# Designs tried in a protein design run: designed miniproteins, single chains, continued (4). Part 103

Each design is a single chain, and the fold is of that chain. pLDDT is the mean over its residues in the fold that is shown.

## One batch from the design tools (miniprotein)

Design m15566
Fold by ESMFold2-Fast:
Structure m15566 (fold): chain A 105 residues (1-105)
Amino acid sequence: MSEKTKELLELASEELSKVPGIKVKLEGNTLTLTAGDTGFGKEFLKELKKELSKIPGISTKLEGNTLTITFDDEEIDKLSDEEFEELKKKIKEAIENSYEKAAAA
């Protein structure tokens, strides 16, 4: 796994761990998010899937209360430093937007 992919996984894991009611598991190039059986947690995962699905190099799968986020190591490793900084920004914005939308629902 590249240093860029590792840095993105650590960044996303840290930001997502701050979201109430969400459990985060980091394993390889994958983050697994589990929501409690509450409206907020379920809506957060649904909105996060929508936001992250817009970002190249990130794949998402939502099954019940579990969202699996897979980072494409080969695609991410090929990014320039400028593209990598933009990707980090997009991930942070995706998490923030998902939180705001879930909190409003």
Scores: mean pLDDT 83

Design m15567
Fold by ESMFold2-Fast:
Structure m15567 (fold): chain A 91 residues (1-91)
Amino acid sequence: MAQEAARLAREAAEKIRELSKTVSPEDAKNLQKAADYLEKAAQAAERGDFETARSNLDKAASYALSIKDPEVRNEAIRLIKPAAEAVLAAQ
């Protein structure tokens, strides 16, 4: 289900962009980078390139792990997880 993986990655990107509006400027920067990589993962998943989708999801997760506020970090990871699971299931 390439369409489902792409949809979940875009939903995660949108929710993380909304989260970035409510946090410190430093954490907002890392959330915005995570959202950008989630959008790239969605684009890769839409074209069936699940290797590139996985690579971009790993980068998104890396930026989420760099968030300093532990509550914001845990929320970002929670939002990314369904997209990562969908990309893994699509292969």
Scores: mean pLDDT 85

Design m15568
Fold by ESMFold2-Fast:
Structure m15568 (fold): chain A 66 residues (1-66)
Amino acid sequence: TAEKLAKAIERGREWKARTEQSLEESAKNFEKLGDEEKAEGTRKAMADAKSQLDKLIADGEAAKAA
């Protein structure tokens, strides 16, 4: 239903914001500790999560418009 789709889109945006915040803080903490491998891994995970959530949100908006 349109209502379920709208809720899914809003949850996707919230998850994206929370995921970006958590991963950015983790990356900064690893950088402060000098753990470059974990910092790099965390930033790659952040990029992947952003891409996946952006696509999910875009697909949801497209489905809502159809």
Scores: mean pLDDT 77

Design m15569
Fold by ESMFold2-Fast:
Structure m15569 (fold): chain A 87 residues (1-87)
Amino acid sequence: DVEEQARKKLLAVLTPEAAEYLEKAAEIERAGGPMEKVKEYVEKALKALAEKAKPVTEEEKERVANNEASNEEKSRVLAELAKQYLE
């Protein structure tokens, strides 16, 4: 299943805490729950990612943009973007 494979790839680049919050958001959305709760858990996932943010080089950002990055590089860039989004 394409959707399941995409989900596994995304979870591989997330921290355990961020992954748990995104799973809760997805579960609420699938159950037809309120979007306010979905957004709440997405924000918690972003905050968990932002707490792990470290300086990322322009070269690493470029590799992620070009789909040439490793899962570790994608995780670092995602954490930096989450921090920038929340600031």
Scores: mean pLDDT 72

Design m15570
Fold by ESMFold2-Fast:
Structure m15570 (fold): chain A 63 residues (1-63)
Amino acid sequence: MEEKIEELRRLMRELGFSDRQIDSLIEAIRNGDVVAVRAAIADLREAGHEELAALLEEILRSL
């Protein structure tokens, strides 16, 4: 799980997301907030970030 979280953090930074946005999403993942994580996946797909959305879906399946 930690390796996937670090990959998520790295990819989000490379795509220009703020540290606040990254930390908020990681906190939702650590808290097992499935609703927040699903909302993030939908937002990322709408924005065209398919690779990031796919990684987040893999993380969600591990929650």
Scores: mean pLDDT 83

Design m15571
Fold by ESMFold2-Fast:
Structure m15571 (fold): chain A 59 residues (1-59)
Amino acid sequence: ARKDFLPSLEDIYNKDKVIEFIKKHGGATIEQIKKELGFIPSKETIDYIKNDYGLEIKD
């Protein structure tokens, strides 16, 4: 499976917002992302951010 590929342009766009949030806060939970950004990132987006950017997202 491709771990460095996001399935949609929307996932790519949402990825950037999530990355900015995590960099500002030094890490985030899915619930914090949902409350602050108003959406739940897909598993593929979460895995991409964790693996390719080395940023931490906790359940």
Scores: mean pLDDT 71

Design m15572
Fold by ESMFold2-Fast:
Formats: structure tokens, C-alpha cells, sequence
Structure m15572 (fold): chain A 91 residues (1-91)
């Protein structure tokens, strides 16, 4: 069930980003570019500095983690509103 929960939260994060009209495309493109460059650590470091990227791979991951946790709280709130057990998310 862990994989299912992770996918659920990931989908919820994506939905939350879309609902807030955040630059999901920009965030995702930055992440993809960083991950693509991360194939070569030295090249990734150089590219990050050259492109004036304020978000490093680590920062993107940290922000994603925070959004994921906030999304989880929002989902729990929705579950409580529908009187559904939180164990649907929590194992």
C-alpha cells in the first residue's frame, strides 16, 4: 500500500499545484532539467550556477516534500469531512 499512498499524494500535490495555478510547468521543468543534469554531478553543479537557478535539486525536493505534507493534511481534512477513516492514507 505504500506505493499506492505515494502515488495518491503525488497526484494530490499535482492537483493542488494546478488548483493554485502555480507554475507547475516551470517547477516541473526545473526539476526535469536538474535531474537530467544530475546524471553528471559536476556538470549539474556548473549548469545550476550558470542558469541562475534559485532552486537546486535539493531545494526542489524539499519544497515538494512540504507541499506533499500540506496536501496530506488537506486530504485528511477532506476525509474527516466525509467521515472516512484516516487509515485510508495512513498505514
Amino acid sequence: MKEKIKRLLYTAVRLEVEENKLSEEEVEELRKAAEKQAETPEKALEAAKTEKTVYTVEEIEEKTKKILEETEKAIKEKLKEKNLPLSLIEE
Scores: mean pLDDT 51

Design m15573
Fold by ESMFold2-Fast:
Structure m15573 (fold): chain A 60 residues (1-60)
Amino acid sequence: GAETATVEELKKKGLSTIDPISKKPLKGKAFISSDNKVPYGLLSYAEAGGNPNTDTKSLD
């Protein structure tokens, strides 16, 4: 599973705002891996073997 956060929320938590795969600044929503708490952009999370459509908690 993964949590989602905005770039501003990542900064408040002291997490990296740079995507570990693309090495580019994250924009908008990031996906935080439950294994290592590393934030990914949408495409990078998919490349790392995650599914951004099913792994995130949806708020109703």
Scores: mean pLDDT 69

Design m15574
Fold by ESMFold2-Fast:
Structure m15574 (fold): chain A 63 residues (1-63)
Amino acid sequence: SSLQAQIAAKDEQLRQAIEQAGQAYLQYLQGGSKEDFEQTMAELGKQADAAMEERKKALEALA
C-alpha cells in the first residue's frame, strides 16, 4: 500500500539524518565551528521529529 511505502520512505529519511549527524559531529571534532555543528544538529533534529510524526500517522492509518 502507499502507506507502507510512506513508512519505508520515512525510515530512509531517519537513516540519512543519523548518517548526517555523525558526519557533522566528526567535522566538529576535526576543528569545525561549534555554531555550525549546533545549527546542523538542530535542523536534523527537526527533520527527524517530522519524519517520526509522519511515520506514526501512516501506522495509525494502517490500523
Scores: mean pLDDT 85

Design m15575
Fold by ESMFold2-Fast:
Structure m15575 (fold): chain A 95 residues (1-95)
Amino acid sequence: SEETRKAGEGAGLAAEGGGGREAKLAGTAAAKGDKEEALKKAEEAGKAGGSEEAEKKAKEGALGGASGSRGGAAGATAMAILGMGAELQRELAAA
């Protein structure tokens, strides 16, 4: 989806700049339905990536995922944005 694609792009840029751990934490928070923590960690990941575009895309993806539905959809989108592996994304989507 468009949201998943943007999320993946933001996560890739953030991770390349050293924001991979923060991205991972945001994905975990989104999977639990914690929009506030997910957005906060996504913002930290984007900032660590050193790119205004990375931060913007990360926040958009995390917000979209966290707003879609509790658990599955929010988790899947945030995990895509946050550079977690495809298997973990699929596991969270099933929850």
Scores: mean pLDDT 54

Design m15576
Fold by ESMFold2-Fast:
Structure m15576 (fold): chain A 70 residues (1-70)
Amino acid sequence: MSDALKTGAQAAIDEGNKPGATSQQIADAFKDAMLKAGGDEELAESWQRYLSQLSRDEAIKVAQGIVDSL
């Protein structure tokens, strides 16, 4: 699995731990970081859509699971 997915997940966790962070901001941070790391655009967009539909705590938990699995 590419470093891009892990980079996106780490950025999502960092964003989610900021005061007042929304699930949309977490999702956007994941996509932006994954794309900057050379990740697949379609995959990054699918993760953004998924995370944006979750609560902040659920989005952080999913991102942590990605980091822990890689």
Scores: mean pLDDT 84

Design m15577
Fold by ESMFold2-Fast:
Formats: C-alpha cells, structure tokens, sequence
Structure m15577 (fold): chain A 90 residues (1-90)
C-alpha cells in the first residue's frame, strides 16, 4: 500500500479534521478530504453534488474552484492532492 507525506499546507487541512499522522494512504486522504468538505460546508445546499472550493484553503492549494461529485470530481480532487500537495514515501 502506497504511503504519502502531505506538504505543510495540506497537513494543516488534514489536522483540522483530526488526521495528524505524518504519512497517510490514498484511502485515508480521500476520507479526510471528504470530512473537510462536510466540516467547512462547501457543498451547494440546492445541489449537494456540487462543491464550491473557490474561497477555501483547499481550493487555493490545489487550484480547483469547484467540482461535481456525480461526475468524478472527487476523484480529480484526490488526484490533484496526491500530485501537487503530497509526496509518495519510498
């Protein structure tokens, strides 16, 4: 199973949802990102499949303004986090 080390900005986001481990799996990152979206109330109240990240630290970190969860948006967010804000542990 691949382990990832988050950069300091992603680590602050993960710690805000209780994930303090120095390394995490892709599944743990996915769960933490989902919890962050729910905690910060980033879902559109009329269409909860739409997530607005434009004014969030997560959106700023990953360069993502919005995503559609029903169209694989969460998978793209996870891929962006792994590519831009985390380093694979050898």
Amino acid sequence: MDLYRPNPLLRAILESVGLTAPTLTEAELAQALYRYIEKEKLRDPEDPSIVDLSDSPLGELLGVDSLDMSKGGFGRLLEAALARAATRVP
Scores: mean pLDDT 82

Design m15578
Fold by ESMFold2-Fast:
Structure m15578 (fold): chain A 61 residues (1-61)
Amino acid sequence: MTLRLPVPAEKAEAFAKAVQEALGDKGTARVEGDTVVIEFAPEDLQALLQAVSKALEATGI
């Protein structure tokens, strides 16, 4: 599955890095301008939600 999250461009790289570090090998996060694209398996949805929450806290979004 793919999730696209609009984030401020100046925070997109930090947010994507935080998501990637929290997910590890369970998904990939990359930056496309002002959007962070996350690819993951449906069974890892809970891990993704926790990773996104941690990334939001870390970046102050």
Scores: mean pLDDT 81

Design m15579
Fold by ESMFold2-Fast:
Structure m15579 (fold): chain A 94 residues (1-94)
Amino acid sequence: TDEKIEEIAEEMEKNLKDVIEEVEEHLATFAAKNPESGAKAMEEVAEEFLKNSPEIYKQILETVIRGHEAARARDDEAVLEEAEKMKELLEKMK
C-alpha cells in the first residue's frame, strides 16, 4: 500500500542518488577535458557507464521503469510487486 511504496521509494532514492552523482561526476570531468567534442563525448561516456554498470543497478532501474508502467496502467498490485523486487535487490547490495 501507499506507506510501503513510500518507504521503498526512499531506500531506492538513496541508492539511485549515488549512481546519478557518479554519472554526473564522470560526465562533468570528461566534458571539462574535451570541451570541443563535449556533447558527443558525454553521450559516449553515459552509454559506456550504463553498459558497464553493475547488473544489480540495471535490475533496480528496470523495476523503477516497470513500476512507472504499472502505475500508468493503474495496476496497484503490479506496482507493489515491483517495489518488493526492488527491496530484495537493495538488501542484496548490503
Scores: mean pLDDT 54

Design m15580
Fold by ESMFold2-Fast:
Structure m15580 (fold): chain A 86 residues (1-86)
Amino acid sequence: MSLRERAEEVLRELEKLIEEMEKALKDPSTSDEELRKLVEETVRVAAELLRLIEQLRESDPALVARGRAALGRAGVLILEIEEKLK
């Protein structure tokens, strides 16, 4: 598997987790434990994506830009969930 293919897969996983976090925040039936698990998974996937896009900075600036946009969105949602869990 190429570095680019791995980054595309990790980006897709992060985008899916972003959608799941948005849905969970809007659903009053979502438990605090489910929200914590979503944050933990998102942080793990985001850390992997950050590592991959740093290696692609010169070869694929468009993918790096997409990755950074997704990371920013994930960060905002994580902060919203963590504030709700206090």
Scores: mean pLDDT 86

Design m15581
Fold by ESMFold2-Fast:
Structure m15581 (fold): chain A 73 residues (1-73)
Amino acid sequence: SDVLEELRELGKTRPEQVEAFERAFLRHTLELGLEPTQELAMRVMEAVLPLLKAGASPEEIERRVREVLESLA
């Protein structure tokens, strides 16, 4: 899918942002008692992708990931 292709490209150009997303997703999913499925990860990625592309700070990415996961809990 386009999202997966964009994520692969961002891993090369925005590695800090991608790492921040992955770390925040795992941490907040565990804290909220949610199952860290690929489907859940894709839904969160769709919401956060614009921030990753823009080179947003790790803190901003973490906050957005948490907000999206809280809305799904």
Scores: mean pLDDT 81

Design m15582
Fold by ESMFold2-Fast:
Structure m15582 (fold): chain A 78 residues (1-78)
Amino acid sequence: SLERERRRRLTRELQDRLFDVENERNRLIDEGKNKEAFEKARKKLEEILQEAERHGLPTIAEAVRQQLAALEEEEKRL
């Protein structure tokens, strides 16, 4: 259905954005900018989560929540 095609397209777009967030975080950490890396990643992940929830994409929303939880645990190790 068109609705399934829309959800698949949006899910792929949000997954690409998640990959970009991870890449930027890793780059900033490599540059020694740990605080900036975590702050920017958290903000972008929260934006992706809101987008996923707004469009009714539970699978990607859950993936983002898991990434946010992992980010919080990683920050606590510093």
Scores: mean pLDDT 84

Design m15583
Fold by ESMFold2-Fast:
Structure m15583 (fold): chain A 87 residues (1-87)
Amino acid sequence: DGRARQRARNALAMYDAAKLAQETGEEGKKVFEDTVDASAKMEGALSGDLEAARARGQALIDRFNADPEAAYADLAAEADAARALLA
């Protein structure tokens, strides 16, 4: 459905932005943070709970800053599920 496809697109965008952050440093990190914020706003619209969506987004940014490898593993799993849904 449209909501599942939007969540899948958001997951892929966040994964791609996280890869860019690792490759380019601060500029890519800003793109990642902006992508997470945009995804949280879209999720808030889909779920009706913007505050919870933004809190989850901030937690992802914090996790990525603290442990990029673990955050990448989580994002990679979500990206794989998203690719399967969008195929």
Scores: mean pLDDT 82

Design m15584
Fold by ESMFold2-Fast:
Structure m15584 (fold): chain A 95 residues (1-95)
Amino acid sequence: MFLTDEQARADTDEFYEWAKKEIEELKKLVEQGKADEAIRRATNLSVALNVRLAGYEFEAALGSISPEVVAYFRERVDEINKELDEITKKAEEVK
């Protein structure tokens, strides 16, 4: 047995908490006028999210985890990407 549903959920929750802390730091960078750094780090987080999502989708295709666990992660990816889009937009307005 590879990844279990319980392990995938726990990993998702840990990653989500880390990503939320990163989002808070990015908001502070925008407030400090460090727009380029905020945009670069937001892009890196978005890439990391997409790579992890692809990994979970692959595991589900192999039958290792349930589609419901992939949906649980995808919902959180969508929430984080929405926040990152707002941060990037605000950073572009900082001059």
Scores: mean pLDDT 82

Design m15585
Fold by ESMFold2-Fast:
Structure m15585 (fold): chain A 73 residues (1-73)
Amino acid sequence: SAEKLRKEVQDKVDDIRRWSQSMVDSGVLTPDQGERLVRLSVTAIQSSQFGNPVFQKIAAEAEAEVQRILDAA
């Protein structure tokens, strides 16, 4: 259902924000890297809800950028 999907999206967003803040606080990520990672992860999660090829491409590009940030850490 749409309600279950909204809760799953919100739970994932909250988990990513908590994880990113923990990595910034521990010095593994810079504040800018942490903010960028959260923003890209949220974009990927939200865009993946759409079946449109344009939104699927946006999600894939955001996921690839998140991986680049993690690989650089």
Scores: mean pLDDT 74

Design m15586
Fold by ESMFold2-Fast:
Structure m15586 (fold): chain A 96 residues (1-96)
Amino acid sequence: VMKEIQKLIDETAQRLQELGVPQSKVDALRKTLLDEAEYSLKTKTASAIAAAAIRVIGEVEQIILEEKFSDEQANKIAKVVDETLLQVIKLIDASL
């Protein structure tokens, strides 16, 4: 499961770079996504998974605010992250 999650997160990192997110912010978010996914797999509770998703969303919102993205760019970034979180959650659920 972690190998599939790592691949998905790497693909997401590439998509975010293409949308203009700076490399340093992409690297930080990639680390957060991997750490939160690993934690969720160890705990395997819906509440832990939900809390992890909230933390990831908060980091994305902070990146959008710091980088001064337009609403259009912010929406594209949010969609990529939302799609990634949904797929990661499905992979975790399938492993239970």
Scores: mean pLDDT 81

Design m15587
Fold by ESMFold2-Fast:
Structure m15587 (fold): chain A 89 residues (1-89)
Amino acid sequence: MVTVEENDDLTKPITLVRRVTIEEKGVIVEGYVVKTTDADGTEKWHAVVQVRDDDGKTLDTEVSEPTTDPEKAAKLAREMVDKKVKELL
């Protein structure tokens, strides 16, 4: 069975935007948006996907190129989660 959880609050420095649990594989796939600020004060967002086992051990991590659009980063994070879930099924 597959369980999906989502959060759209991008005001935090790190936001979990999608979590998919694949019970048959004992893995959790999580998509995050990470906010960083450059030395000149410019805010940028990265999409990050992590694959973890049911004990919380990190098995895989992917990080996108930075973007100045938090909604674009969130969309990319969700797409990266969906791709990882498809690869694991």
Scores: mean pLDDT 78

Design m15588
Fold by ESMFold2-Fast:
Structure m15588 (fold): chain A 61 residues (1-61)
Amino acid sequence: MAMEKKKEELTAQVYELIKQNNYREAANLVTDAMKSGELTPEQAKEALEAAYKKVLEEQKA
């Protein structure tokens, strides 16, 4: 689905920014995706949460 791909792309970009400790830019990307209509607020929140969980999982291994 087109929305599924957009959510995955956002998750990957947010994940990279979080790894760089660039939380402000990560938040801006999520906000921009919501304002552009690419993702719903719920999908944007899911992408952000997935990125954070991915960072935490990489800390374990």
Scores: mean pLDDT 76

Design m15589
Fold by ESMFold2-Fast:
Structure m15589 (fold): chain A 85 residues (1-85)
Amino acid sequence: MSKEEIRAEALERLASLAPRLTPEQLASARAHLDLAFAQAESAEELRKRVKGLMGLVEAHVELQETGDEERARAIAERTLREILE
């Protein structure tokens, strides 16, 4: 999978989450994605960075929608395990 494909998929995934995010959260997530796209030296590195960022966004949405801190933490911990593998 190319960097261009990973970038396109990440942007589509963020767009699907946009209605569940505040404008501030969306802008922050987009800025971090743009930084990952600029700094990643390989497709594998970009995939790991995108996984980490999107996992944090998902954990934040879970906490914001449900207030379930344990579920939000579980999402973050799962994401950390996936990017370390």
Scores: mean pLDDT 79

Design m15590
Fold by ESMFold2-Fast:
Structure m15590 (fold): chain A 98 residues (1-98)
Amino acid sequence: DVYERIAELLKKREDALEAAELRAEALKARLAGARVLSEEEVEELERRIEEAVKNKDYAEAVRLAVELEASLYRERGVGPADIEAQLARARAHAAALA
């Protein structure tokens, strides 16, 4: 998946925990205003993300990927508390490995 490739690029450039925290904040912010996208809108966003990655416009690719993830999370009933729980587990895992 395109957003998984973007996440791996961010992890390579930043500490994995730092990247997870930035992603969690971006997702919580987008989730507040997110709507469930149609299948056609999801396909168009995925196409635009792939285009941005090909053009090495990683800022645009990340913005679109976060928008897509926020829509999918909203469809599944995932809220800010769930994102915080995921981040707390990531922090605990990082601490255990240190």
Scores: mean pLDDT 69

Design m15591
Fold by ESMFold2-Fast:
Structure m15591 (fold): chain A 78 residues (1-78)
Amino acid sequence: AAEEAREALENEDVELEDKLAEKIAETFKTDEKKALEMLAEALEVARDYAVEKGLATDEEVALADKMIEEARKKAEEL
C-alpha cells in the first residue's frame, strides 16, 4: 500500500516536471488568447457604436474589421 503509493508518486514525479513545463507554456498561451479575444470584442463594440452614431468612415470601418479579424485569427491559432 505505502510502497505502491511511493512508486506511483515517483512515476508521477518523473513525468510531472515535463507536464508542469507544458502546463506553464499552455497557461501563457491561454492568457495571450484571452487578451486577443478581449481586444477583438472591444474593437467590435467600438466599431458598431461609431457606425450607429455616424462617426466612422467606410475606410475606418474596413480597418476596424480587419483588426478584429486578425485578432480573432491569432486567438484561434493559439
Scores: mean pLDDT 69

Design m15592
Fold by ESMFold2-Fast:
Structure m15592 (fold): chain A 64 residues (1-64)
Amino acid sequence: GKEEKFEELKEELDRAGVRAVIERDISLLERTGKELIERAKEISEEAAKELEKDLQTALAQMRK
């Protein structure tokens, strides 16, 4: 259902964050996050906004 698809997208974003840290490539997280947000828009605008906030948080953590 919609909840399962959204949970999968959140997990993919978390994995992208881990991968970006390992590769030391913040652009990987930005690009992957943008793709996941587009997929979240197909679920709902609210899901896309929530995932965008998660992405912003992950990017901020990488820049510290």
Scores: mean pLDDT 82

Design m15593
Fold by ESMFold2-Fast:
Structure m15593 (fold): chain A 62 residues (1-62)
Amino acid sequence: RPITEAERKALRAFLRALGLLTDDQENLPEEKWRKLINAFDELRQKYPGDLEKLKEELSKLL
């Protein structure tokens, strides 16, 4: 699905809050953002409220 700028901004803020995103990683290509957003959507559904598991799985994609 197409990624909105709002979705990228929200995920970027979330990844920064988890300490998973550095300034150098802000310039990820569109395809990488698409994969991260899709993974984040799936992980939120699979592990609702489990921030530790979300952080662990998302860090593997970075």
Scores: mean pLDDT 71

Design m15594
Fold by ESMFold2-Fast:
Structure m15594 (fold): chain A 104 residues (1-104)
Amino acid sequence: SLSPEELEELRKKFEEFNKRLEELRKAGDLEGLLELLREGLDWAVENNNWQMLGYIFREVAELSDNEELLHQAFLAMQNNDFAALAEYVRQMLDDLLARLRAAA
């Protein structure tokens, strides 16, 4: 488990990230929202941080309609497979960004 100091730093990072996410959501900046989620995913991978990866997955799962990738991501989460979960979340984000840019 994380130390109390590490937990507080993580809580602060999540609060700052969520504030940025809400600002983009209120602005209707869907591309900015997806780019911020991509940045959060990259940070989670660089820091091997399950809490951030789970948070990003939750946000991406609410936006994605890709049933196969969602199913694979849930299986990776059940198996505690960090690398597989991160890869499926990456694929969902890249798909969402590609579809958004193609619709413009």
Scores: mean pLDDT 84

Design m15595
Fold by ESMFold2-Fast:
Structure m15595 (fold): chain A 87 residues (1-87)
Amino acid sequence: GSSTIKRLREQSRQLRKRGDYITAMAVDLSADAIEFAQKGDILTAEIHLGLAKISLAVSKMEGASQESLDIAEEAIKLAEAAIKAAK
């Protein structure tokens, strides 16, 4: 829903403010995936979800905090659920 996307965008903004740019990217890409799924563009939603998962993997390799990683993992799960619901 709109409230979920707004929350994820705000979480991404807070991550960027503290220098967690790659983790913020995973959250933003997850929010993009939800928006595309809601529009019925499942292919573009799945591409953005894939990019979000890659960004999360890079964030883990770069030593992002567990708190930041938990935010991105929740965002990805929400995007996966939105895509499944739109199919």
Scores: mean pLDDT 90

Design m15596
Fold by ESMFold2-Fast:
Structure m15596 (fold): chain A 91 residues (1-91)
Amino acid sequence: AVLKFKHKHVTVKEGATALLELEAVDGKKHTFSPGTNSWRKNGKLLDLEKDSRYSVLPENFSLLIVDTKQEDAGEYQFGSASDKAVLTVLG
């Protein structure tokens, strides 16, 4: 199964919650093995253990960012998928 971003451009205000939603290409729900984390920002693997503001939703592996900061802006990707979403943070 292949995942894609539900919204390819997400804009939030600084301090707001951002949600980078993933969905199946066929529109169906998919389940993933526990411990799967492949989120990348600007091509680098995100270390979710080092920043408590980031969490992954277990039902679809969507990325939730609370108290969003200007530094969170960038291109986000899950795993080896070519699909990307751009997060813009307004100050």
Scores: mean pLDDT 73

Design m15597
Fold by ESMFold2-Fast:
Structure m15597 (fold): chain A 89 residues (1-89)
Amino acid sequence: AFDVNEYNAISVANVPVGGLAAITPTAVIFSKVGDLWLATYQLPNGAVMTQVLKNGKVVAEQAVQKAKAVQEYTINGKKILVISSAALA
């Protein structure tokens, strides 16, 4: 049970210092791991930040050095980046 609209709001709210304008306009892939969701975004310095979501809320966060794939979504004029990462999961 995960609402993409709720996730988009959470992801935007959890953007690093500088907001969305400070991150690369790439993409973020979310994936399900057990009862949790993984979501990450690419920082301007090239680092990847991975967040673990439980029902759309961030419960853990980890920087990763590599990303497998990145997807970009735009909902109602706001952008969300999702990166799938096996480093945290």
Scores: mean pLDDT 47

Design m15598
Fold by ESMFold2-Fast:
Structure m15598 (fold): chain A 90 residues (1-90)
Amino acid sequence: MTAEDYVKKAKEYAEKAIEAAKAGDWESMREYAEKAVEYYKKAIELDGSDEFAKEILEEALRWGSRIAEASLGVRAELDAEGRIVEVPVP
């Protein structure tokens, strides 16, 4: 696996995290987001240049923002007992 292969895998998982967030699947969203971060870390470990690391950090921050935006579009609340309840998307 090359650094570029890991970046490609990270992007695939980031897209899956966004899709899971849109579907209200918080468990899958978290799993895919964690896998995306793992693959970005592997890419940086293979290509240790400061320039590459900065580019990957900026890319990861952009994906994190997109996942957060998708998550905010799907409402989920905890009731008084701490149970997750689904609420309609406006």
Scores: mean pLDDT 72

Design m15599
Fold by ESMFold2-Fast:
Structure m15599 (fold): chain A 76 residues (1-76)
Amino acid sequence: SMADKREERNRIMQEAANEFLNRTPSSTSLEQQGQALKEFADRFAAWVEANPDASPEELRQKAQEIVDEVLAKLRA
């Protein structure tokens, strides 16, 4: 159902956000962390809107890709 797809999408987003927080460098300011989380959320939402039929596996892969890219910017 559409509700089940929404719940799975939200779960994947939450898992990726938790992974981001666990991998964030301890030297990162709260402001930088907040901006990075917003970038992740905005980019993931935009990708989901463009790919409404994406599988849970594709959603997880894209979420991980965005998290890795956002974390790379924080480490630069």
Scores: mean pLDDT 84

Design m15600
Fold by ESMFold2-Fast:
Structure m15600 (fold): chain A 73 residues (1-73)
Amino acid sequence: SQKEVEEYIEAAKKNNPNIEEEIEKKIKEIEKELGRELSEEERERFRIRYLGELGRKILGKPGSGKQYIEPLD
């Protein structure tokens, strides 16, 4: 659900306060590879997806993480 994605985004931001800077760096790398700048919509889509995937890993699939809110089981 949308609310679940929003919770993942918040978890990602709490886990890494510098995450916005990392996203900006990744966007610049993508722009260099494409040879063009991303539109504002493309940047927001990438940002939401990136944060959502990180948050999902933190909450649902920890890897080597420290704390978890939502177990998969």
Scores: mean pLDDT 71

